# Designed miniproteins, single chains, continued (4), part 68

Each design is a single chain, and the fold is of that chain. pLDDT is the mean over its residues in the fold that is shown.

## One batch from the design tools (miniprotein)

Design m14344
Fold by ESMFold2-Fast:
Structure m14344 (fold): chain A 90 residues (1-90)
Amino acid sequence: SKVKEAYEKLAARYEADPELLAELEEELKRLGEDPYTQLVELLEKHGIKVERDKSKWTDEDKIRLLALYIGILLGLSEEEIEELIADAKK
């Protein structure tokens, strides 16, 4: 799963902070069985425009969406969010 792969890559960056990792896991559980629908709605609520047609999403787009969502939940700066996206692409 690309969602699981992206989460594991992002989580590895936070493995030195168990509290932060636990908070990420709880937020991902709240997304339920269709995390991408919840991600789009939450990102748009925070003023981020996202492609709504899921059929146009590449795996890279899905990873980017997850990284942006996690970054917003953690209150990260735009610079920190871009670094998470770069790491998720690896």
Scores: mean pLDDT 60

Design m14345
Fold by ESMFold2-Fast:
Structure m14345 (fold): chain A 95 residues (1-95)
Amino acid sequence: MTEKDDVIAELVKKINEAFYNAPSLEEQVELLKEAFEDFAKRMIELGYSFEEIEKILKNIYDSIIEATPDPRLVEAIKKIYDEVLKKIREEFEKR
């Protein structure tokens, strides 16, 4: 198992914890946002490119959206995904 696989597994674990253990929609949104932001930070620290990080996030994002029945949560996740991608892009532009 690579370091990348470990980071991906940790993101998936945090996503599952948000969906199954969070007591409210608001807490689910906060936990998901933290999970995506932590994943992005760790991938950047490991030296992965923007394109590689975006591809992995997109695959996970698509899986979450497909599995999420609540349209309010879907809209919140879309917003989180967009904001995380913007932050990653900005960090690479500061080089």
Scores: mean pLDDT 81

Design m14346
Fold by ESMFold2-Fast:
Structure m14346 (fold): chain A 62 residues (1-62)
Amino acid sequence: SPMDNMVNSGTTTVVNDSNDSTNYYNNYVNVNPDYGTSMNNGMMTTMGDVTSNVMNTYDTMV
């Protein structure tokens, strides 16, 4: 689906730009990697879990 493509792109961008915390947070909010559980295309599920853990830490700090 179009949403599958969008979320997958966002997740891979987050991984590639892991040193940019602003980009990490923005990608999490915009594409919501937690949707990866619905997509279940393997790579997205793994990347979503990592991103969710990082974003949860940032959310509690902010």
Scores: mean pLDDT 46

Design m14347
Fold by ESMFold2-Fast:
Structure m14347 (fold): chain A 58 residues (1-58)
Amino acid sequence: MLEEIKKILIEAGVSEGVAEEVVERLEEFGITPTAIENLVAGLRSAGLEEAAEKIEEV
């Protein structure tokens, strides 16, 4: 799951460092529905709609 999220972010053009920080945060606090919703909302606000849709499926 975390590796899949990281891959989606990197393929969407997010830097490796930022993608790793997001994954570390999710690992520390847990992959909760709220954490996923916040990540998806952030990606949509950044114009990364395809990445947001892929993460919603995880």
Scores: mean pLDDT 77

Design m14348
Fold by ESMFold2-Fast:
Structure m14348 (fold): chain A 65 residues (1-65)
Amino acid sequence: TEALRAAAQSTDFSTLMAAFSEAVSKRDVDVLRAIRASAEQLADPRQSAYLVAQADTAIALLERQ
């Protein structure tokens, strides 16, 4: 959805986490890639590393199906 794509471009960690959960539920790899890119721009390096790793894992699993 447009709202999900907008949330995937957020600079807020909690918004990106919510968007991640919805993208995984919808199996939306394009949105997960957008979340990964946004996660790399997060100010907190621990939050950035965590969400990038989660997005990479989800993308790998979904692309195998």
Scores: mean pLDDT 84

Design m14349
Fold by ESMFold2-Fast:
Structure m14349 (fold): chain A 58 residues (1-58)
Amino acid sequence: LPPERHTVHVGPFPSREALEAAIAELRAAVEAGGGRVVAVDVYERDGLYYADVTLELP
């Protein structure tokens, strides 16, 4: 059975630290709901930080 996967786009943030804090909050919320974060793709564009976070939900 393929798990249900969702991609959440996070950003822009002015610093990598702010982005990482936002990702940590997202992970905590997902895990509290019984899901998991299976992939995080972090990228920089024009001095701003973004991430695509892939989730698996129950």
Scores: mean pLDDT 82

Design m14350
Fold by ESMFold2-Fast:
Structure m14350 (fold): chain A 80 residues (1-80)
Amino acid sequence: HMPSVEELEKRLEELEEEYKRISSEIDPRTAVILGMRLVAARTNIYLAKRSKNPKVKEAELKAAAQLLDDVEEELERVKK
């Protein structure tokens, strides 16, 4: 089932806070890439909120969810 805008906004905030805590401790290139993915996820959520087309909204929310999943997996990898 489709994740909600509110669920994705909460995940984004939690991952941004985690990123701020560890960004100085990880490889600089990895930090930049993760930061860019978080910005992209925020943009997809924003576009979903603005869209009146259900198919576009669904596509943007799925794109945001995938980006947040990728960030979460990478953060877990660099912490180990």
Scores: mean pLDDT 85

Design m14351
Fold by ESMFold2-Fast:
Structure m14351 (fold): chain A 79 residues (1-79)
Amino acid sequence: SAAEAAARRALADALRTDAGLPVDEEQLLAAEVDSVEALRAAVAEVRRQAPAVGAAGAGGGAGLGAGGAILGKALADKA
């Protein structure tokens, strides 16, 4: 849906801008994030941990792993 796409884009933007991770909405599909509320929870979790995630992201691939872990936790908390 348009709302889901917007939420995914907001999460990707938070990861790129606030955490410094090169993540886009297509990569978020691997986490099976299929609800706007789960995506909003993930955005809040990323922003809460943004400085630590950004530091991990300095090496590119390592940052993607850190982002995935944060998403997993946020989704588990929302489920």
Scores: mean pLDDT 56

Design m14352
Fold by ESMFold2-Fast:
Structure m14352 (fold): chain A 88 residues (1-88)
Amino acid sequence: ARRRSVGSFYNEAELLEEVVARVAAHPDAADMEVLLIDGGSTDGTREVAERAAAEFPDVFRFAALPGAGADPVATAPEAVAALLEAAR
């Protein structure tokens, strides 16, 4: 069964690049589905997430919630729920 995970990032481009590299190199990557949510980053975090979704489309999906900040689940829970439903 595919494992679904959500990662929220805000101005953490270096950390996101490390997370993407580790997930992509994981032996179970083919069974993973990761939704990367950006809260309106300006440091290149969004571009890292967009590249991950383009390079590994079977593993990574990208969604933007501009203005949600560091915790989209707390600031926009209904939008996060809608994105998770759309990712099915």
Scores: mean pLDDT 70

Design m14353
Fold by ESMFold2-Fast:
Structure m14353 (fold): chain A 74 residues (1-74)
Amino acid sequence: SDETIEEAVRAMEEIARLQGEELSEEQKEALRREIREHPETAAEMLRGLAEILRERGYPEELVRRVERIADRLA
């Protein structure tokens, strides 16, 4: 859904900021398109990302949010 895609983009923005990076508007539009066209691939990528974030000590709330977004995509 469009709501789930926007939640995924917002989570990716937050992760980028925690890494000292900022997603451009162009990068966010590219992410929206990729998730919309390949939701199953996006879900798998987000699950892998959640594992990496947990291993690296990111906030558990953020990790769980990423996992929930992945589950809603596929």
Scores: mean pLDDT 87

Design m14354
Fold by ESMFold2-Fast:
Structure m14354 (fold): chain A 99 residues (1-99)
Amino acid sequence: SMEEKLEQAGKVFSEMMKELIDLHNSGELTREKAKELVENTMKRIKKILNVPEEVAKRAEKEMIDAVDMIIDNPDDYIKYSSALIRLVGTFVDIELEAR
């Protein structure tokens, strides 16, 4: 069902968010690791929800831009929080497009 697919996609997204936060907290968050994490996550979500390639590419870019904000501003709590909100918002937009 669509709801089961949304639950699966949500789990994949949650795993990405946890890994991203863990890497940030350990000081191991690099642009290369962030890009690979986002790209791999988006490939999995795209398969689960069957979203169009253009939607997936846009979401991937928006997520990478948000993570770059974290990397470029390591001690800025407001920018960090804003970036996490943007990541969640991008995922919500994908879920709405999949419906």
Scores: mean pLDDT 88

Design m14355
Fold by ESMFold2-Fast:
Structure m14355 (fold): chain A 58 residues (1-58)
Amino acid sequence: SELEEIARRIADELGLTDEQREKVIKALKNAVKNNPSLVKTREQLEELARRIARLFKN
């Protein structure tokens, strides 16, 4: 899915582990499900993914 592709790319860019990447994917899916209005565009989805990934990076 597009969401998983975006999450994987961003996790790789930030140097996350495989385990952290899976957590980002899960968290992003949950965030989109609960608040679909937060991700009206691919650009917004990427920004949300970056925010989530940074939480797992430190």
Scores: mean pLDDT 80

Design m14356
Fold by ESMFold2-Fast:
Structure m14356 (fold): chain A 99 residues (1-99)
Amino acid sequence: SEEFERLRRGLIAVAEAMIRLAEKYGLDVSKLRELVEKLRDPNLTPEEALQIAEELYKVAKELFEKIKKISTDPETIQLAEDYLFALEELVERLRKLLE
């Protein structure tokens, strides 16, 4: 599915942006990197991708809460929040694709 491939690329791109931001604050991004690598598997089914995407959103949300505790920069907090909202939207679109 072309739509599935677009959603998968979107999830990877936003997650990589979140990884770069979290690394700037010395946060452990190992789990998020692992989930991104799983999303890159060319044999991944859309159903498996949804399970990975839901876990990825959960991990990203935990990283966002840590960024909020460490950062005093409102632009950084807003950027992290924008990434989290983008991930939520992509997960929801992937879920609807499987209905």
Scores: mean pLDDT 89

Design m14357
Fold by ESMFold2-Fast:
Structure m14357 (fold): chain A 85 residues (1-85)
Amino acid sequence: LEELLLKMSDMGQSALNEGNGAAMHVVNRLTNAILDNPNISPEELREIMDEVIREHESLGVPQSHIDRARELGEEVVRMYEEYLK
């Protein structure tokens, strides 16, 4: 879990350094969901990602930022699925 959390922290910092608030918000929301419930399903994580993305789309965030947010969110879910094995 600690190694996974460090990787997710690095991803959030990368998004922040890119100036992509949507991507940072996705990574942080998924990280907090895993911390609050280590048995959370990958499906529930994707639902959280979709909620964050919809919120940022409604605010008129550029499509490139949305695409990057989904890319990082899917990577978090993938790393979490690997961790559960």
Scores: mean pLDDT 84

Design m14358
Fold by ESMFold2-Fast:
Structure m14358 (fold): chain A 58 residues (1-58)
Amino acid sequence: MSLKDLSDEEKAAVLMEEFNISRSVALSAVHEFNTYGYLSTKTPLSKKFNEFLKEHMK
């Protein structure tokens, strides 16, 4: 299922399930990606989020 057709809350839920992260972290990642088209690669987890969102937001 393409993430682009989901709400921000639903996108966050997918990230929570995939990466076992908190809702606040997942929502922050979704909002940052929606705003800038990428996440800061300050952490290994942010790199995985970027790859996952790029793949599924097509």
Scores: mean pLDDT 73

Design m14359
Fold by ESMFold2-Fast:
Structure m14359 (fold): chain A 100 residues (1-100)
Amino acid sequence: MEEIENLLLEAFVKKLSDEEIKKLIEELVKRNPNLSEEAKELAKLIIEGRYEEAAELFERHARELEEEAEKLEVPERMKLMGRILIYGILSDELRERAKK
């Protein structure tokens, strides 16, 4: 998951096209055959242009992290809050791209 998260963040900051992002995700999957099944599923959604479903996946993970954060003290909680923010940014951009 983190590898795809970092790639998407960089691509969105650089304003890369959907075609450029798909190629980068395909290269990432090819170079990392041992990616988690969750990461592979997310990569497939992006490659297939199923951006709304990819956004929903990030939104679901953000909700799961929010529930976990409620159980943690400040230093560990802050790390999860950072990931929740990243997932929000990624899902928002994916939903905007799904509209185009």
Scores: mean pLDDT 81

Design m14360
Fold by ESMFold2-Fast:
Structure m14360 (fold): chain A 73 residues (1-73)
Amino acid sequence: SEEILNEAEKLFQSLQKEPEFLNAVCNTAKALDFDVEALSRALGLLDPSAEKPESYYLAVTEELIKLLKEHCP
């Protein structure tokens, strides 16, 4: 959905504010073999107090992985 794509793009832009942070996330994603659930947990997106369900953040992470694969060295 457009909401999921927008949230993934917003999260990616937030990571780009600090180049060291983006590189750390790229390295983490590669180490986790781009596993959606593991990366979502590593980024702290699977919080029980979160407003959206877990499935929403997993979908956001899947779209974020596409952006990371395009931009990671």
Scores: mean pLDDT 81

Design m14361
Fold by ESMFold2-Fast:
Structure m14361 (fold): chain A 87 residues (1-87)
Amino acid sequence: LPYLSLIEEAGKKAGEAGGSEAAKYYGYDADAQKAAGQTGRQKALDLLALAGLHNLDITPEQVIKESVQAGIQTGLAVAAAKAAAAS
């Protein structure tokens, strides 16, 4: 698909936005932010693959929302694990 790189970048940025929410609770952590971005990118690609395979209607808004949520979960998990290891 000619827009694959744009979808990857949009998913990564959405994941990073989710990771920024984790930073509010645990402080800024570069690894947590990076992991959140990578998770958001992968979630966007997975949703597009599922939509293509199952002929499902999926909106850009839905992809962004899911990528942000995936980023929040990953960012919180990485930040929480680091905080526990540092105590």
Scores: mean pLDDT 77

Design m14362
Fold by ESMFold2-Fast:
Structure m14362 (fold): chain A 63 residues (1-63)
Amino acid sequence: SPVEELRKLGVGFSLSGVREGDRYVITEARLEPATPRSRQLLLRIVNEFIESGEERFEVRVEP
C-alpha cells in the first residue's frame, strides 16, 4: 500500500479530492518531506482513488 509505505518513511501527508463530472479535482495536497519517492507514492494514492470511482476522498497521516 502506498499509504503504508509513506507511513514507514515517516512522511506526513494530506490529500483530498472530489469528483466533478468525469474528472477528479484535488482540493488539498500536502507532503513533507517532498522527495521524488514520496511524490511518486502520493501520485499512486491519487491514481488509486481515481480508479476506485469514489465521489470524494480524504487521507491524512501526521508525521
Scores: mean pLDDT 78

Design m14363
Fold by ESMFold2-Fast:
Structure m14363 (fold): chain A 100 residues (1-100)
Amino acid sequence: MTPAELEALIARAPAEVDELLAQGLISEESAELYRRIIEALRAGVPLEELEEEHAVALAAKVLGIAPEEIDEEKLEELMKNHELSPELVEALRRALERKR
């Protein structure tokens, strides 16, 4: 993705999130998560950190727990009971390593 493509995506993303929520395609909680990611991207947070934060938030939502409660045992529970993408697992592992 080029920097210009990323800037264009960030500029239009709030309107697209609002449209998806209005159409019932995403939940209110998912819309709030996406808005936080967009704000972090605007603040210049590295994409890798956003991937880690998104992965933790998504995992916490799936398990019905707070993001702060995600640990290696919870990750193993997710991997056992849910099909996770390799990218999501890697982002979660990076996030847990940063907590050390």
Scores: mean pLDDT 67

Design m14364
Fold by ESMFold2-Fast:
Structure m14364 (fold): chain A 95 residues (1-95)
Amino acid sequence: SSVMQEALQLIVDGRDEAMDYIGKALSYINKGDYEKGREYLEKARKIVEETERRVRELIRQHRLSPEDQQFLLDEVKDLRDWVERQVKTLEELIK
């Protein structure tokens, strides 16, 4: 459905933006700019939160089937889990 395509595109866009922020965080941490590193890690987390909020809103507005809801929420969970793993790893580099 067009709604499923829109929701999947939100997740793809959110993943790409979170990946960009994680890359920027790593770059700043490697330069010793831990303040900027933390700022970009926080931005990556906020993108995941906003992506989940927007996906849940589409689910609610369009009354997606339980199967479609579960698929989308599992995709969002995978994104969240990946970002949290990256953030945790990079936070361990910050003294």
Scores: mean pLDDT 89

Design m14365
Fold by ESMFold2-Fast:
Structure m14365 (fold): chain A 68 residues (1-68)
Amino acid sequence: SDEEKISELMEEIGETLKKYKASEELEKRVQREFMKLVHDYFVNKKLSLEEVEKRVKEIIEEAKKEAE
């Protein structure tokens, strides 16, 4: 289901932040960006699941770069 896929993406973000020992500020920023994507997907229904996956990948890559 879409809910299962979104849950998997959330876990991947969490694991990435934990692995790279992200600051509390970076973690909060990433969580806000992810929640905005989730809201746009479920509430606004303006994003496809593929677009959510692409944006999550970008968030993860940016988080890795900033965590250094």
Scores: mean pLDDT 78

Design m14366
Fold by ESMFold2-Fast:
Structure m14366 (fold): chain A 97 residues (1-97)
Amino acid sequence: AREEEVHRVMKELALAILEEHGLPTEPVRAAKSTEEVTEALIAALRAAGFPQEWLDEVREAARLVRTSEEAREQARKALETKKKHEELKKNNASAVG
């Protein structure tokens, strides 16, 4: 179902953003709707001092994921790429600086 797919993509995307910035993921994990996920993400970013322009972009992206199949496809690809990068970092304990 589209609703379940939108919710799943939004939740994974929000978790990915919060984890990237070291922010609490609990409110997003507890969210049961796409709207709750979006509100939790925006609230966390706002509390962390992110600029209003960034918050507006996040809100617009969330709306596009709900209404555009192309935006959902891009979000899925971004999540897949992030998962691969995270797995590679966990497997490669090589800190070469």
Scores: mean pLDDT 73

Design m14367
Fold by ESMFold2-Fast:
Structure m14367 (fold): chain A 87 residues (1-87)
Amino acid sequence: MEEELERALRETIREMAELLGVSEEAIRREMERLRAEREAALERWLASVPEEEARLLVERQTVVAAGARIYERLPEERQRELEEKGL
């Protein structure tokens, strides 16, 4: 189960990196920043979650949030290109 969760997370990171035209390392770095900022709140929430699958959902949400932050920092022209591609 844990190994399957790790694979799903890696795939989500890869897809987001490809979509934004950035490295997987850029996504992971932004995820680390988000985790640090939300550490106390996230830890309290995760302590209340009974299933490993719910933890994967939170991590996947973190990837999406990291992607959104990177998107906001992109030039307007690049943002428009991504919107046209269905981001």
Scores: mean pLDDT 74

Design m14368
Fold by ESMFold2-Fast:
Structure m14368 (fold): chain A 79 residues (1-79)
Amino acid sequence: MKKVILEFEVEFPSKEAAERALKGFRDAAGYHGAKVLEARIEQVDENTYRVHVKVEVDESNKEAIEGLERTAERLRAEA
C-alpha cells in the first residue's frame, strides 16, 4: 500500500496547552489508524510552544486524512 506523510505544526501560549494538544493529536492518530512518526514540543520563546507532529497514513484512506486535517484545524483554532 502507498503511504503519505502528513506534517502539522501548531503554536500554543503555554507548555500545558501544548502537552494537551499533543495528547489529543496522538489520540486522533490512533483512532484513525495512522502511525505517529514524530511528536514533540519545541519551546520557541518564553511564551510560545510549538507542537510538531508527523503521521504516516495510507494514501487511499481519505477518511483518516480528512479526520487528521480537521483535528489540526481545531487545534489551531483553540491556540
Scores: mean pLDDT 81

Design m14369
Fold by ESMFold2-Fast:
Structure m14369 (fold): chain A 73 residues (1-73)
Amino acid sequence: MSAFYDELAELLEKDPEFRERFEEFARRLQEPLEEIAEKKDYELAKKIQELFRELAETRDYEKFFEGLEELLK
């Protein structure tokens, strides 16, 4: 799995626009993740995990962000 994380780290370091967008989504995920932990909403946690798994396989960041937008409605 290392190759994906290495590529993501590189992209976050070298692309300020991508980093800003990724940090904005990370911030938006903080409250839902806290709510999942508090309410034990494992179905939402599973969907978020599945999006990260697909991202690691496809490297399709646009599809990943669209999936997050759908979950965070």
Scores: mean pLDDT 72

Design m14370
Fold by ESMFold2-Fast:
Structure m14370 (fold): chain A 79 residues (1-79)
Amino acid sequence: MKELEELVEEVRKLIEENKDNEKVVQKANDSLQEIQKRSQEVVEQGKKQGWSDEEIEQKLAEVAKEKTEELLKELKALA
């Protein structure tokens, strides 16, 4: 999805431009941990509810987009 690719590239650019900003680096690391935790919850819930692998993948993509948008907003506030 172009939208997610653009968001990921913008986040990467902000991190690269602010490598010396400890708050930016810490926020990026914290957000990665949160994405991992949320992804695990989606997989567990999907398995419990009998979702197909395709439905789980779709929900994981939605979570990735949502969390990437949140991260971008937070990084812009810290930069």
Scores: mean pLDDT 78

Design m14371
Fold by ESMFold2-Fast:
Structure m14371 (fold): chain A 89 residues (1-89)
Amino acid sequence: PLEVKISLEYRLEGDRRIVVVTVESSEPAELVVELEDTGSGRRLARAVQIDASGKATLEIESDHDVVARALRQEDGELTLLDQAEVRAP
């Protein structure tokens, strides 16, 4: 079965705070990554294609706690594969 792992990390880039989202997959997959900025209430959905490298990265700018969810559409259903959170520094 498909195994997916999502992880989040804050990175400082000058005066900017960047959330680095890393998605790893045991096999090539098309995924949807949903990002929720808990301070602002903003939600973003990004389509992510993972190929033979087994890894994809996304970056967003945020000053708040962020929740990320890796989702796959299988047989017409959205399946939550993994979820991660990062706390603002």
Scores: mean pLDDT 83

Design m14372
Fold by ESMFold2-Fast:
Structure m14372 (fold): chain A 55 residues (1-55)
Amino acid sequence: SALDRTAAHLLAMVRHYAARGEAESARAVVDWARQHYPELPEEVLAEAERLVAET
């Protein structure tokens, strides 16, 4: 679905910044997604937050 693709793209972007050691950029992506995609499941956002924390 479109929502599943949005979630996949969000996680890919967060992983990209995490791999580069850019925790602030990764966090900004998560914050942006919370504001612009309120329909995203909390478990997806929680996974993204965990990826940021592991950076």
Scores: mean pLDDT 82

Design m14373
Fold by ESMFold2-Fast:
Structure m14373 (fold): chain A 62 residues (1-62)
Amino acid sequence: SLEELEKRAEKLLKEGKISKKEYVEISSELGMVRIMEAVGMPQEVVDEELKKVEKKIEELEK
């Protein structure tokens, strides 16, 4: 979920595993997904963008 990805990004920042710049980039991308949902974009488009952010977070967790 979007909230789960936000929490995972915050945890990485708190643990010093990512920079503030990387955190801002992820937060901005998640914010864009939230806007896409709010304006009623097709669920397939929202899901694709969310998966892109999830993959980015997974790579940073390694």
Scores: mean pLDDT 82

Design m14374
Fold by ESMFold2-Fast:
Structure m14374 (fold): chain A 66 residues (1-66)
Amino acid sequence: MKTRILMTEEEKKKVLELIKESILSSELDKEKMIEILKELIELLEKAGIGEEQIEFYKELLKLIEE
């Protein structure tokens, strides 16, 4: 228990579940959401912002893919 991000990890999973459920019920493909997240990551990287923000979106993408 040396990491303070433990609680936020569970919250992130909950948010992803809600997003996934919304996509499935709204006639949107999960693939579309993955595409959008990948584009966001690229934009953040090109903007030269903090790596922490980029890592956040990469974590969300990974959880959706898995």
Scores: mean pLDDT 63

Design m14375
Fold by ESMFold2-Fast:
Structure m14375 (fold): chain A 69 residues (1-69)
Amino acid sequence: SMEEKEEILEEAERILLRGYLEGRVDEAVAEVKRLAAEHGIELDIELSDDPVETVRRAARALREAVERM
């Protein structure tokens, strides 16, 4: 449903933002992967040494996967 899609994206945004602010982006990406798996989505997210790039990749991968639901 649209509500489920929005909830997943909003929760992931909160996880990624908190991870970025706390300097633990790799852990935040792992949490987003787990969140996606709870909804039947398997995410492959390539980590980068640049936290901003890692957040961008995670957000993009999740959005594309959620749009395919």
Scores: mean pLDDT 86

Design m14376
Fold by ESMFold2-Fast:
Structure m14376 (fold): chain A 86 residues (1-86)
Amino acid sequence: GLSAAQLAEFEAREEELLKRLGPLFKKAVEGKATPEDIAELKKVVEEVIAFRREFLAATDGSEEEWEALEAYEKKLLDFLKKKGET
């Protein structure tokens, strides 16, 4: 299992990712995002997905937790695809 120090490191990484994600997602929802903002949002989403996969692997996440992550990934990618469509 993860040590308290490893859990604290994961929590800190999540907070930094959410700080980057929040403003970009808000711009996209409000229709204020530039093409550059959408490109950066895609990169941050990919980093969030990679982080959550790493966390589940490190914590021996259940099948249900992995399925929930896959559903979340699909929803975010579908959102970004729609924002990139004319």
Scores: mean pLDDT 80

Design m14377
Fold by ESMFold2-Fast:
Structure m14377 (fold): chain A 81 residues (1-81)
Amino acid sequence: MKQQIDEMEKEMKEVTMKAMMKAYSQGDGDTVRKVIDLGSRGMDYLRQARAYYAAGDEEQARRYLERARKVLDEIKRLADS
């Protein structure tokens, strides 16, 4: 669990930056704002997953990790488009 959270946090930061810089280079302010909002939401989900994991609530930790993964997948699509 901890390793999965740590790896997804690193990937979330890298992919969010990549998607944001790509949108900036294209002059797409709407996508820049969307990527920033998604990245913030994804990082909040990962923070909650870490907190639940530390509290011993593995079920809630897994649910928040899954939510973070869905956000990460959306940011990846924006980075690749």
Scores: mean pLDDT 86

Design m14378
Fold by ESMFold2-Fast:
Formats: C-alpha cells, structure tokens, sequence
Structure m14378 (fold): chain A 112 residues (1-112)
C-alpha cells in the first residue's frame, strides 16, 4: 500500500526530528511533502493524519506544516494540477485559522 509507505516515511521523519537530526523548518517541509502525496491518493487519510499532528505537535510547528503544505498545493495548482472536490475541501479546511474549528473540519473530512 503506497499510503502505508508514506505513513512509514512520515513516522521516520518525526523520529529524526525528536533525535535532533532536523530543525522545525526541515521537519515542516518534509511532513508537508509527504502529506501532499497522501492528499493526492486519499484525502480522508490525509485529513486524519493532519488532525493527529495538530493534536500532538506544538501550535508553532503545526502552523509551519500548514504554511508549507499550502505553498506546495498552490505551486502544483499553478503548474496545472486540478484537485478533486474532496481534495479542495481539505485545502479549504487548512485555511481555517482557528485550530479547534480546523480539527472539527478535518474529522468530518476523515469520515468521507
């Protein structure tokens, strides 16, 4: 399963961060790149992973991940990527500035 492979890569990236092998910016970029690939394959799984990251990471790190992910999505769209309605709902949820409302929206998207 390609999504399981990406989830394993995400776990290794987080472990490397806690072992002081990467800084906040490098972690945010790597996590955003992995989440973008998961979003393209299964937006419901991407929503669930994002919800768990928001609940477990410091707010500052969550904001860095959100910024990097939105940047990747914008650059891909500028290059002609067309998102499905499900993918676009996740992107719109990511723009929610209130973290509690963001979690609620991600929970709804994960049920799809």
Amino acid sequence: DEVLKLADELTKTIVDYYNNKTDDKELAKKVAEILFEILLKNPAVAAEILRRLIENFPEKLVELIREELLKIIEEAKEKGLELTPEQERLVEALKEPDLERLIERLEELAEE
Scores: mean pLDDT 84

Design m14379
Fold by ESMFold2-Fast:
Structure m14379 (fold): chain A 98 residues (1-98)
Amino acid sequence: LEERVRKLLEELKKNATPEQQALIDEVYKRIDELKKLAEKANTPEAKRIYEAALQGVIGALETAKQATPEERLGYLRNALLILDTAIEEVKKILEKQK
């Protein structure tokens, strides 16, 4: 999953506008944050949330690749929403471990 996300982000970045590049950089940042949180939680639940989020991001990025430049911003923002939702879910798991 991680390698497929990385390849899609690299392909999108090649022809990206500055605004699209900023959103792509935020997607990389959110994936790194989610991965670290899921590893810290170290539960099967957190791992499933992480993998499901990456699957959702793959779908959004594949759609973005086929979309018009205007629509592409929407799909990149949707990828960020998927990641932000997953980050909050993993943070709730970490809170329960306190």
Scores: mean pLDDT 83

